# Designs tried in a protein design run: designed miniproteins, single chains, continued (4). Part 65

Each design is a single chain, and the fold is of that chain. pLDDT is the mean over its residues in the fold that is shown.

## One batch from the design tools (miniprotein)

Design m14239
Fold by ESMFold2-Fast:
Structure m14239 (fold): chain A 56 residues (1-56)
Amino acid sequence: MNSEQAARHVAELVKKGKEDPKWKSAADGAEAGLRRVSSTPQGRKALEIYEKLVKE
């Protein structure tokens, strides 16, 4: 999976968590997972794209 696909998937879960509390735990876990892989170049790029997607 490329960085953009990973970022969009996590952003989608976070948006669902804002609208429905039952998705909040899954969204928080997915975001934490993305931040943990930010030690890799691809993970860093995915995190950067994700942060832009959820800020707006």
Scores: mean pLDDT 76

Design m14240
Fold by ESMFold2-Fast:
Structure m14240 (fold): chain A 98 residues (1-98)
Amino acid sequence: SVTKLIGLALRVIGLALEIVLRAKRLGDPELLKLAEKVEEAGRKVVKAVLKNDKKAAEEALKELEKAAEELIKKTDDPELKRLARELVETAKELLELV
């Protein structure tokens, strides 16, 4: 479904932006760098899926999982941990559409 694909892609982008904004509010420069890596990897997943490039999407998902795990380990903020996990799960669901 094109509607489901667009909806999941927008959710990935929205979650990634929310992670960056929350990291900025927490004021930790190391957390912000990790949040920006998560956002970059999420954008790569969306781009690869929209191009119907399954291999690039799988590689981008691995980058996202690694960046999200690093963010989760570094932060004490339960909401950042929740958002990062939700982003990974949403990206996995998006990948199943290619």
Scores: mean pLDDT 90

Design m14241
Fold by ESMFold2-Fast:
Structure m14241 (fold): chain A 77 residues (1-77)
Amino acid sequence: THLQIAARNARRAAESLRQQRDDLLSRGTQLSQQLYQENEEEGQKLLQQTQEQVDLMDRTIAGLEQRAAELEAQVQA
């Protein structure tokens, strides 16, 4: 049904965003450590921006997973 497709798309979006979040956290942390050695201020700024973006992504992932669960519940009803 249309609801099943929507739920699947929401789950896929959440999974894709989790992968992007993990990539951002890993690469952002590594890059910030490298930058910190050359420019402390820039490295600190990048680390803070990475943490803020990861937090935002985690909230978005939770919202997508909640939406998928709601759509899945409607299909089962």
Scores: mean pLDDT 86

Design m14242
Fold by ESMFold2-Fast:
Formats: structure tokens, C-alpha cells, sequence
Structure m14242 (fold): chain A 81 residues (1-81)
């Protein structure tokens, strides 16, 4: 659900604040891949797969990924309010 996604994303963002840049990359990749594999919404799954591929290819930096995830979290919080 979107509520579960928002909760998991909030937990990830809190964890990322305590990690090195290399650890952030691995944590973000793991999160993106898991959401892509488990999301019941094919559009959400496709979006997270694309983000994971870009991050793995080095086309997206960990800092850019954190910014994108923070923006997504804010949008999810607004939708759920």
C-alpha cells in the first residue's frame, strides 16, 4: 500500500542519515529493488526498477537518489493526509 511505502521510505531516509556514501548507495539499491519486486502496482514497480538501474549504472548519484526519495516521501505524505 502507499501507507506501507511511505513508512518504509521514512525508515530508509532516517537510516541513510547515519551511513557513508557507499553504504547509502547499497541501502538505496536494496530498497528500490525490493519495492520493484514486491509492488502490486506495475507502474510503481517499473519506476523503481528504472531508478535502481540508473543508480547502479552511475547515471544517478547517491545524493541525487536521496533527494528524489525525499521528494517522493513528501508527495506520499501529502496524498495520505
Amino acid sequence: SLEELAERLAALLAELATLSEAEQRDAILGFLREVAATSPDPSVAAMFRALAERLEAGELSPAQAVRALRTLHQLLQQELA
Scores: mean pLDDT 81

Design m14243
Fold by ESMFold2-Fast:
Structure m14243 (fold): chain A 69 residues (1-69)
Amino acid sequence: SLQDRQAMLQQLQADIERIDQRIAEIERRVNSPNATEQDRLRLLVYQLVRDSTEYIAERIQKKIAQLQS
């Protein structure tokens, strides 16, 4: 239903916000003089998770737009 898709989109948007906060924290560590290769790999992994979550959210947004049209 439209309501179920809207609820799912809200949850995904909340997930993206949490991921963005974690990325910001990891970026601060990566920019420190004690940054490790593990810190850089962690940043890359979170960026991939963010991109995947945003892709799913965009697909749901497009479906909502189709149902509202």
Scores: mean pLDDT 88

Design m14244
Fold by ESMFold2-Fast:
Structure m14244 (fold): chain A 64 residues (1-64)
Amino acid sequence: KKKIEEEIKKLKEEIVSLYNQRIDTVVALHDDPEKLAQEMAEINSRIDELEKKLEEAYKKLVES
């Protein structure tokens, strides 16, 4: 259980980091909407993956 709890903590930290990266990306690429769209799609995809992993980790924590 403790290992899963540490994984959950790390996943939450990575998700927060990606949200901060989204803000920085919008500011940095305000003059390049095409590149902004590509970078945002990549960041959003990574957030979705981490959220799914977080849900899986919570499920494992409850089932163990």
Scores: mean pLDDT 81

Design m14245
Fold by ESMFold2-Fast:
Structure m14245 (fold): chain A 115 residues (1-115)
Amino acid sequence: MELEETLRNAVIAAGEAVGSFGAAAYKAMQLGDKETASEFMRRAQEAFEKMDKFIADLEKISPEVAAEARQEALRAFQESARKTIAMDLDTAVQRARENYAKLEEEIKKYEELKK
């Protein structure tokens, strides 16, 4: 079902965004850039809240797919954080912004299908 696939993709994209923003925020803090660290921690929290909401919506449609999406989001979070922490700050920031843009596109697709 297109709605299930879109929600699953949104959950995974949110997990990836949480990982990249969290790692970028950590790197910014280590370099004394408290402003960037605070902004990216806020964006990581927003992505996490969206992830939880999409998982809840997916559970209403298919608890089995929601459980799978939760595990995939955890893997996406871990891999994204690992990759981002290995980058320099500017590259980490760019990656985090790209991952959030992907999340926004998946959210837009979900909202259009929900209508």
Scores: mean pLDDT 84

Design m14246
Fold by ESMFold2-Fast:
Structure m14246 (fold): chain A 74 residues (1-74)
Amino acid sequence: SDEEEIYALGAEILSLVQQLYTTFSDNPNLQAILQDLDAQLQAAGQITDPAQRAAALRQIKAQIKEKYQQLLAE
């Protein structure tokens, strides 16, 4: 269900954000990345339709993974 997906995505996103903090704490670009992700998560939280909210969270999760790989390549 969309609710089960939203719950799972929320847990995965929290884990990925924690990994960014622990891996890239000394990276000067981290704060800007986290601010952008926070804004996107706040926007996703305003979506009332569960299917659209799940879709937004999937995009945010994908973006976090992309940013993680980008920072590793620096």
Scores: mean pLDDT 86

Design m14247
Fold by ESMFold2-Fast:
Structure m14247 (fold): chain A 81 residues (1-81)
Amino acid sequence: MAGEEALEAGRAGGLNAAKNARNRREAALGAAAAIAAVGAATEAVLSGDEERARRAAEGGRRAAEAETAEEAAEAAGEAAA
């Protein structure tokens, strides 16, 4: 029976999950920015723009090594420029 006792346990678990989800959301956004930078690098290589490809690759590498969503987004922005 998923009664009051199970609901209270669920709420406690939900609060812990919410805290973890907040950090994981930021980490996921950082990872998404790194993937976007790598995609930009690939596209630049395919278009034959060697200089843009090099810049995108450097930005993508920095984004992938970033441990915060902010650093990853900044590196991805540099790669897209």
Scores: mean pLDDT 54

Design m14248
Fold by ESMFold2-Fast:
Structure m14248 (fold): chain A 92 residues (1-92)
Amino acid sequence: HHMTEEEFLARVKEIFEKHDTDGDGKLDFNEFKAFMEDLLREFPGWFPPWLTPENYEGLFNLADRDKDGKVSFEEFVRGLRLAVMFPELINP
């Protein structure tokens, strides 16, 4: 009935690494979309209902702080936390 944040993040990290086709520790936007689809399918009740495919690009851009077109797991977690606190950043 409960999962710790640590357990949840460990599982999210496994799914992230599965979609890291290059093995470079980062996802480009196409890999990121596939990652998000698997993530939301495995944890359907864990994310805000506004987090849909329409908003994936906004979340990706929020997480991509270096503007290099790729997102690390750490950048993803930070971006997701910001989006949960401030939905208007990616869903105005």
Scores: mean pLDDT 75

Design m14249
Fold by ESMFold2-Fast:
Structure m14249 (fold): chain A 80 residues (1-80)
Amino acid sequence: MREEMLKKLKKIEEEAARLAERLVALGRPQEARALVDKVYGLIREAKRAIEEGDLETAKKYIEQAEELLKEGEERVRRLE
């Protein structure tokens, strides 16, 4: 369970980096920075919750990060 959450966080981090590259390519570097800052903040909070044994709180931060990535994908799609 913890290992699965850590793998999911790694995938979220990789996806955020990919979305940021796409936003920069579309001339939106400030939006790219805002997206990665928010996602990386949620990743740090999720990792801290995992370290503290609070898996329910970690799950909520993971879900919030996934929602931000979905919003970012929709934003990029509209700009393309």
Scores: mean pLDDT 85

Design m14250
Fold by ESMFold2-Fast:
Structure m14250 (fold): chain A 83 residues (1-83)
Amino acid sequence: ATLAIGTADGTLTLIEAPAVLTVGEIKELLAEVTGVPAEEIRMRDAEGRELADDTEVRVGEGVGGYVEVDGVWQLVGGALIQA
């Protein structure tokens, strides 16, 4: 499968990946692509729920990474696993 990572600046990165990744694994890849430390990124699902690092993400499921800037949570990027 392919992990598609889109950053807030409009950059798209495609990475060969398993059909299932943990939120923690996606967070580390998002950190690498954005240059934001993984420990500063909070992951959320499509409904805006915060996800634990051990949560599984499967083909067709999207997640967003957010960082706190001046007391506001801002999107830094998102990821989607494609078949």
Scores: mean pLDDT 84

Design m14251
Fold by ESMFold2-Fast:
Structure m14251 (fold): chain A 74 residues (1-74)
Amino acid sequence: SMKEIEEIAEKIRKDAEELIAAYEAGEVSLEDIEEAIRRLEGEIEKARKEGAPEALIEAAEEALRKLKEFLEKV
């Protein structure tokens, strides 16, 4: 359902924010953020090729942008 898709989209966004918070708390490394960026880039490419719901692609792109912007400030 559209509601389930939106809940997954929100989780994708939240996971990125939680990863940044974990880094700021000293729980993860910059390498973990770089790995998350690489995974999201691959997932977005695959999702676009497979015709995944646009809401999920948009959420993943927002998460990717947020992680990349954070990495530039470190």
Scores: mean pLDDT 85

Design m14252
Fold by ESMFold2-Fast:
Order: C-alpha cells, then structure tokens, then sequence
Structure m14252 (fold): chain A 82 residues (1-82)
C-alpha cells in the first residue's frame, strides 16, 4: 500500500511540472495496478484502473494541474484502504 501511494504522489508532482507524457503516465499507472494485483491489493488495483482514463486524458489535454489533482485524490483514496 504505502509504496503505491508514494509512487502516485511522485507521479502527480512530475505531471504537475509537465515532466511526463500521457503515454508515460498510462504505463506507470498500468504498472502500479499490476503490482497491486500481484500483492493481493485488488481494490487498489481497481481504483487505479478506473481513474486511469480521466488522468491520461487530462495529461493529453495539457491540463497538468487537473491530472495532478486526480492523481493525488487517487493516492488519498488508496491510502484510506490501509
């Protein structure tokens, strides 16, 4: 759990700075969802997969602040699963 939450927050910081492409964000989120599934964190994996299309679209649109907001909201929701 903690590693996934920290990774999502780090992705949010990089996205806000325009440092990640939509393709890189999608790949990173797909990787985190797979890691969550592998560890038995199926609810966290589902939340990541459900949030991914909106986040990726925000990055493609150049709306980096919105993408970062969505990533931080996702991280907070997963942290609450504890």
Amino acid sequence: MEGIVLALRRIADKVEKGELSAEEVEKNLQTLAKIADYRGDHEASALIREATPAIVEAVRAGNYKEAARLLRALADEIAALA
Scores: mean pLDDT 87

Design m14253
Fold by ESMFold2-Fast:
Structure m14253 (fold): chain A 73 residues (1-73)
Amino acid sequence: DLAEEVEKRAREAGLSDFAISTARTVVKALADRPPEEQIAALERAAENFRLSGQEDVAKALEIARDVVREKAA
């Protein structure tokens, strides 16, 4: 489960429960899309949260991007 791997890595990185929950929700919402579309959407979401000053959420979304990329390879 991609969402479980994202939670594990984000928790190991010391990110907040809110950041972890947000990344899990986004990953699940994108689950039916091709991996390349999931990666692009996660990168865009991470940038938007970073611009809003939510660095921990941006990092969790970047971890989610990396997990999707690894599972697609």
Scores: mean pLDDT 86

Design m14254
Fold by ESMFold2-Fast:
Structure m14254 (fold): chain A 86 residues (1-86)
Amino acid sequence: SEEEMLAELREYLETLSDEELRELLKKMSDYAKKVIELAEQGKVTNEQVELYVKALDVMIEVAKERGIEVPEELLENRKKLKEIAK
């Protein structure tokens, strides 16, 4: 289920070092741009975009819990994806 996938994602993120999590957040910023492009082309569903936003929210939450800076570009792209998913 979606809830189980998000719970497993959180569990995985909690095994990562701070440095590994920072690198993952940078990569996710780039992937967010690609997801926006695919959504604009109609190549991903609203449900898939919504799930991706939920996954980003889990990553952002874990980063904030550890005092890790979230890239501003990731936060901006998350907002764009949330608008697309509506």
Scores: mean pLDDT 85

Design m14255
Fold by ESMFold2-Fast:
Structure m14255 (fold): chain A 91 residues (1-91)
Amino acid sequence: SKEQETEKLITLTLVLLISAGGSIYLARQMLKNGKDKELIRKELESARRMIEEAREMVKKIGKYDPETAKKLEKKIEELEKEIEELEKEAE
């Protein structure tokens, strides 16, 4: 059903956001340890890709569950801000 498909999209979106959070965490640890800035940027690029995939899923979720989509969009915005801050530190 469309409801079951929406629940699956929500689950996949959450997995992407958790994975993006993991990449952000790794980038933060690499910055603290003075690791190569190129490696840090690649990790942040990976996080950005996951966030963009999550945004596409959220657009589809919003057609059937706008309240859940709104909560997921807020989480995406929070993660994007963390990525932007780390990208500035990795300059």
Scores: mean pLDDT 87

Design m14256
Fold by ESMFold2-Fast:
Structure m14256 (fold): chain A 96 residues (1-96)
Amino acid sequence: DLVREQARHIIDVLESNPSARDFILSLTTEEQQTRYAEALLSAMGLELTDESIRYFGVKDVELWKRYLNGELSEEEFIERHVQLVKDTLALDEALK
């Protein structure tokens, strides 16, 4: 599963690189979170509506911050991240 593999890779980067953690923690505005999401989803080959990208970005950054502060385990984070991608695709389809 490409989504699970990418999530695991990002976790490894965050655990080994303080500047990557600082970057995620710096995403405090909806605009910043949306730009992050657009780049990530585009890298996965997903063309989504602006509404869907915003929805994903706000919630995905929240999940990353909850992982980084110890509220979510790696496995809990990955499962919620994968589910969020699925929920975002369903939302995007419903908006079309």
Scores: mean pLDDT 82

Design m14257
Fold by ESMFold2-Fast:
Structure m14257 (fold): chain A 83 residues (1-83)
Amino acid sequence: SDISLEEKREILKAEAEPAKEEVRRLLAEGRISPEAAEAALEGAEKFLEAAKYYEKGDIEKAEEAFEEGLELLARAAALLAAE
């Protein structure tokens, strides 16, 4: 079933900040590279941007920001796999 714009916004907001804290913790512990951390943090920021656009009802910009976030997370995953 399709999730509502309200649910999309709340999920993105609820997940992004804890994910950023976890990435910073892993970086501080030397468990991920600075490049992977940067890509993951930028991806999380794009998901927060998408949440703001969903809140405003700007679906086109929300989907653009969400796609950019997915591309950045894919880059982070590739960098982690190369380690």
Scores: mean pLDDT 80

Design m14258
Fold by ESMFold2-Fast:
Structure m14258 (fold): chain A 87 residues (1-87)
Amino acid sequence: SPEQELMLRALEGQARVVESLPLSEEQKAELLEALERAKEMVREGASAEEVAEWLLELAKQSKDPKVKEALETAARAVRLVATRAAA
């Protein structure tokens, strides 16, 4: 669907941002794994809200403030897609 395509592009964009940030290899690995799982959820038919909620839950469980911030940013990006698709 167009919504799935936009969500996948948003998550791919976040993965590229993560790769360019001054983060440790461990922080990057954790974030890229989470974003890949989010992409899998989209392919399985999850809504933007479901994906964003999952990313926010993962952020709440994170002990690393930089990982938490990046997950929250990814969730906001996915929610923006839902807002644009609804307009």
Scores: mean pLDDT 84

Design m14259
Fold by ESMFold2-Fast:
Structure m14259 (fold): chain A 96 residues (1-96)
Amino acid sequence: SEALKLLQEGIRLIKEALKTKDLELALKGADLLIEGARLALQETDRADQQQALKLLDEGIRLIEEFLKYFPDNLELQIKLGLLRIYRGVLKLLLSK
């Protein structure tokens, strides 16, 4: 799944950004998570959707941790908000 690949790469970049305190790398990772989340909403395979939700939950947690070092970064806060919306939609699609 392209969605899962983008989510995994986004997580990798944010983990690296946490080690280096690199804001540009965190923003790039967040953009990959957003694109991966968008594609996950279009997935028809339920197992891939469930895996995407788990990866989104991890990515959101990592961005929240990174924001402790850059609490006033509006761009990253907006991207986090968008990811939370996509997570909510994906949870709704997986519920009955």
Scores: mean pLDDT 88

Design m14260
Fold by ESMFold2-Fast:
Structure m14260 (fold): chain A 87 residues (1-87)
Amino acid sequence: MQYHAVLRVEADSPEAARKAAEAGKEAMLSTPGVIDAGYYVDEATNRAYVGGTFESKEAAEEALQKATEAMLKVPGVKRVEGRIVPE
């Protein structure tokens, strides 16, 4: 069974949303057990969505933690919410 880690970010600007999404994706891709990761930026609402697919629940949990921490460090990020979803 594969696991998904998914995150939503709210930011002060489209630039901050994009930087947060890039940071979150990089954090996910650096996690052992990652299969893939990607993001989508909604520039009209200053929001971004980051997701990754993982070989195990433990890998997804580690990725969620790392991505959340990386995204919150980006200036202009207001909120980051995430969850793990079994496939």
Scores: mean pLDDT 86

Design m14261
Fold by ESMFold2-Fast:
Structure m14261 (fold): chain A 70 residues (1-70)
Amino acid sequence: MEALEKAIEIAEKKGDLIGASFLAMVLALGKTTGDYLGALRLAAEIAKKMGLPEAAKILEEAVRKLEEEE
């Protein structure tokens, strides 16, 4: 979930409070369901749709690392 937390920080730093809120909700979803990979994938799609390229990159890299480690 570290990548998702960093993505939230990036959105907040850029003043995109709506994007930060959506990413925070996805973080809560991942914690509730235990589906961290699914949460990261959803967050990456949201970041791309919201026009947050730095956040999207971090989330996509986290997804790739999790897919490659197991």
Scores: mean pLDDT 79

Design m14262
Fold by ESMFold2-Fast:
Structure m14262 (fold): chain A 62 residues (1-62)
Amino acid sequence: MIRTAELSPLGARLMSHELGLEGVDRVVIDEDTGTAELISTKTGKKVKISLAAGRAALKLAK
């Protein structure tokens, strides 16, 4: 199953800073494949992250 969440403004800022990325505003988790991605809707860029990091990003969601 795929879960998608929009990061809070603070969460988006923190994740962008920690990963050296700009404009990160969404997280996607795929529990079946054990993968997660951070997405920037402004730049269209996606970055694969660990499932654990994706779950941490969900705690920064709105």
Scores: mean pLDDT 76

Design m14263
Fold by ESMFold2-Fast:
Structure m14263 (fold): chain A 73 residues (1-73)
Amino acid sequence: MKDEVDQAVENMRISARNAEYLGKLGNYGGMGIFIGIARANGEFAAKLSTSEEEAREILKLTEELIEKVRESI
């Protein structure tokens, strides 16, 4: 369970970085797709979490990373 949560959080971070990269290239369509993938992985990691506190922290991190992508453009 913990390894699956950690992998989903890593996939969320990678997708957020890909979204930022594409946004900086002016590929706003690709950026939107990877924002969606980042959100899906963050939500998946939260659902796999055994603690409501951990789930809330993951969802907060997901939204903070997505907001950073939007602010970096």
Scores: mean pLDDT 86

Design m14264
Fold by ESMFold2-Fast:
Structure m14264 (fold): chain A 70 residues (1-70)
Amino acid sequence: MEKERKASILLVAARVHLVAARFSKDPEERRQAAQTAIDLAKEALELSKDNPETVAEAQRIIDEAERILA
């Protein structure tokens, strides 16, 4: 199913940006990367909200990115 495949790709991209946010020394780069991770994870959640594993992973990414922004 194309939606599920796209959600998986978005979660991979979200994790890449989350890693970038964690290791960036520039506060602006950290904020942008963390925000991008949140946006991508939310899009994945919207596409595959009926999949518990996708929901759990997306929420984990959002929670971690929000912690970086705090």
Scores: mean pLDDT 83

Design m14265
Fold by ESMFold2-Fast:
Structure m14265 (fold): chain A 73 residues (1-73)
Amino acid sequence: SKMEELEKYAKEEALKTLEELKTNYTEEEIKAKEKEVAERLEEELAKIPAGDVEARSKELVKATAELTAIELV
């Protein structure tokens, strides 16, 4: 299903992001990116109708995976 593909994509992107952050960024830069991603997610989600499950799921899964990867570093 599209949901399973998005989940797999998000997990792969999160791991890739985590690896890049550990190699290329300081802890301060990592925390700054976490805040930026959270703010963008809030803005995007506010624009998406509650009934648009596909669009909301895509944004939530991707942003959540990125935030999780950033926080784990």
Scores: mean pLDDT 73

Design m14266
Fold by ESMFold2-Fast:
Structure m14266 (fold): chain A 96 residues (1-96)
Amino acid sequence: SDAERGLELAREGLRLAEEAKTVEEAKEAAELALRGGLLALKAAVGEAVPAAIGGAIAGIGGITDVELGMSAEEAAKAALAGAKAALHGAEAALRA
């Protein structure tokens, strides 16, 4: 159930990141996707799932990149990439 909830949050975060019109909206969407990915990973913690862990780490990287004072285009791309990685991690956690 927490893994399913995490996946739902990661999917919603990715959807919002794709619809984002500002860097701030893209960052908030990527943070939502990362929170979903981390929730799914936490629910899967009985066995180490490398793909889920990798997705969560990549999600964090994407959010960090947005904070580095990039151009609006670069920041939005980094946020979208982070959101996609977080969703991948959440999906991997559910398959475990």
Scores: mean pLDDT 72

Design m14267
Fold by ESMFold2-Fast:
Structure m14267 (fold): chain A 81 residues (1-81)
Amino acid sequence: LDPERLAAEHRELGLAYREKGDFETAGRHFYASGLHFKSLGDKDRAIDMFTLAAKSFREAGSEKALKRAEEAEKEIKKIRE
């Protein structure tokens, strides 16, 4: 699959899972989308996706999800460096 298409599909899935209230699954899809945009060199869209991932993981609220939110926030920091 084309990496830009994969990034877009993961973003759409993340949004769909947020609508269902499955914030942990939403966060995982936004995180995957962010990694694909990062690999494409699209820093702005990567930051947007990691931001949505962190937000979704924090809304999920489990200890594992909070750790994943921190991982997403670290990816944002690396891109901004």
Scores: mean pLDDT 89

Design m14268
Fold by ESMFold2-Fast:
Structure m14268 (fold): chain A 72 residues (1-72)
Amino acid sequence: KKKKEEEAKKIITDGVFRAAELAAQAIHLVVQAITGDDEETRKRLSDEAGRLGDEANRVEQEAIKKAEEILK
């Protein structure tokens, strides 16, 4: 059933692109944290990077789950 496959592919593609965008933001914050001048700022940026990384994983997993539901 071609239509379901196309819909699932679009969901996975969109989810992967969104996750990659969030991961890139997390990497940028990690670099800022490493080069930060004070410990409090470094910790704050590192914590925010961790949240973005968790969000990226969540977006990817939700896209996979939704694609699986469509392919049933």
Scores: mean pLDDT 80

Design m14269
Fold by ESMFold2-Fast:
Structure m14269 (fold): chain A 74 residues (1-74)
Amino acid sequence: DFVYVDVEAPKEKVDLKEVEKIVKKYGGFIVDHIFTDEKFYGKVLVPKDKVDEFTEDIKKLTDGTAKTSVVDRP
C-alpha cells in the first residue's frame, strides 16, 4: 500500500538527485515536483510502512527545514 507525501523545503537545501536516491531507497516514486525561486515542492508516492524512514532522511537532507505532509487514500 502506498501513500502520497508532499515535501516542501528551501530550494537551496534540495538536490533533486539526492531526493531521487532517498525515494528509490524506499521503493517510492516522484510523482511531481516544482522548483520556485525560493522553494522546492515535491509529491512522492511511498510505501506506507516506509513513510517514517523516508521523512527522516528528507529532514536530514534539508538540515531539518523540510515540511512533509502525508495523504492517505481513505
Scores: mean pLDDT 82

Design m14270
Fold by ESMFold2-Fast:
Structure m14270 (fold): chain A 84 residues (1-84)
Amino acid sequence: AAARAALDAAFADARRGAELYEAASKDPSKYAEVAAGAITVIGAGIELALIVEKNPELLPRALELADSLPPLARDVVHAMLDSL
């Protein structure tokens, strides 16, 4: 229960970071927000990999949720999970 809640929260963070990255990426004045979005996605991806490493039974759910993420977050999360 706690591990699944943590997984869902990390996916929410990955989605939020990717949305920030995509929204800011076309405005040169928003370089800090682009960086913040990318860093948020990477951090969430690492957290997801650690959760799945400790709870291997969550891997199928993590892969299904990753497919629903925006492209940057989807690619980062898949790369992190594939490293396990």
Scores: mean pLDDT 81

Design m14271
Fold by ESMFold2-Fast:
Structure m14271 (fold): chain A 91 residues (1-91)
Amino acid sequence: SIEEKLEKGKKRILEASKVSDEEMKREAAGMANELALMLKLDYNASEEEVFEIQEIITDGMKKYLAAPKEEREKIIEQMKEKVLEKIKEIE
């Protein structure tokens, strides 16, 4: 399910963040690209809908990198929730 994929992606990003900010950025970019392809292929999402979801991820990553370590997990969880809500609007 999409919820399971987002949860697994969140966990990979959080684990990568324990290694370095560069590894975290790579995992986040990979997740964003996989999500964009899934939305186009499985949901027939428009380019505008895909862009809106990518903006949520981009904004979330900017907030994550600017945040103290104790706030970072909360920011990733909020980003996941916003992405899920937007996907439900497309369906």
Scores: mean pLDDT 80

Design m14272
Fold by ESMFold2-Fast:
Structure m14272 (fold): chain A 103 residues (1-103)
Amino acid sequence: HMEEEEKKIKEKMYETVKEYFKLEGFSEEQAEEVAKRLVELAEKIHKELGLSYEKIYKLLNAILMGFPIDESELSEKEKKAYEILERKLRELVEEARRREEEE
């Protein structure tokens, strides 16, 4: 059960990120690149910090939607994951934009 649930959540995460960035005016290629790298980061967070994919997806969705998160209510692992996800998302967005400008 757990393996199928994890795969389903990763797929939802990929699709959510991809659709979000397409709506923000990114190309399909840019949106897919950002989504792929964020899912890879989520796998690393799951492995290294032991957070469930459900918690990682909730944090990522809150960042993307601009939902206010009270960091004082997060566990130490959740706060660390939030900081990692937020920083990496900003880096990936900037890299995707730079790639399109380089010819």
Scores: mean pLDDT 78

Design m14273
Fold by ESMFold2-Fast:
Structure m14273 (fold): chain A 84 residues (1-84)
Amino acid sequence: MEAEEIGELAAEYAKKVEGVSEEEAEEIKRLAEEAYREASETDETRLRQMRMAAEIIRAILEGKGYEEKLEAFRAERAKVLAAR
């Protein structure tokens, strides 16, 4: 799949959960697209980011707090970008 497709899929899943704002769904879309686009990174880095994204989606689907997980994912992405 292209980065745009995986981002849209992540946003669709997020939007199906009550309490997730449109802004949060768009942020999840952007972060998923960025993570997928960085597929040129090592497999370990890619898998770590994908696991973080999956944990956010799972927390949203369970109706649990996801803000801390989302912040951790944002921090991880910022570190990866800063290291380049």
Scores: mean pLDDT 67

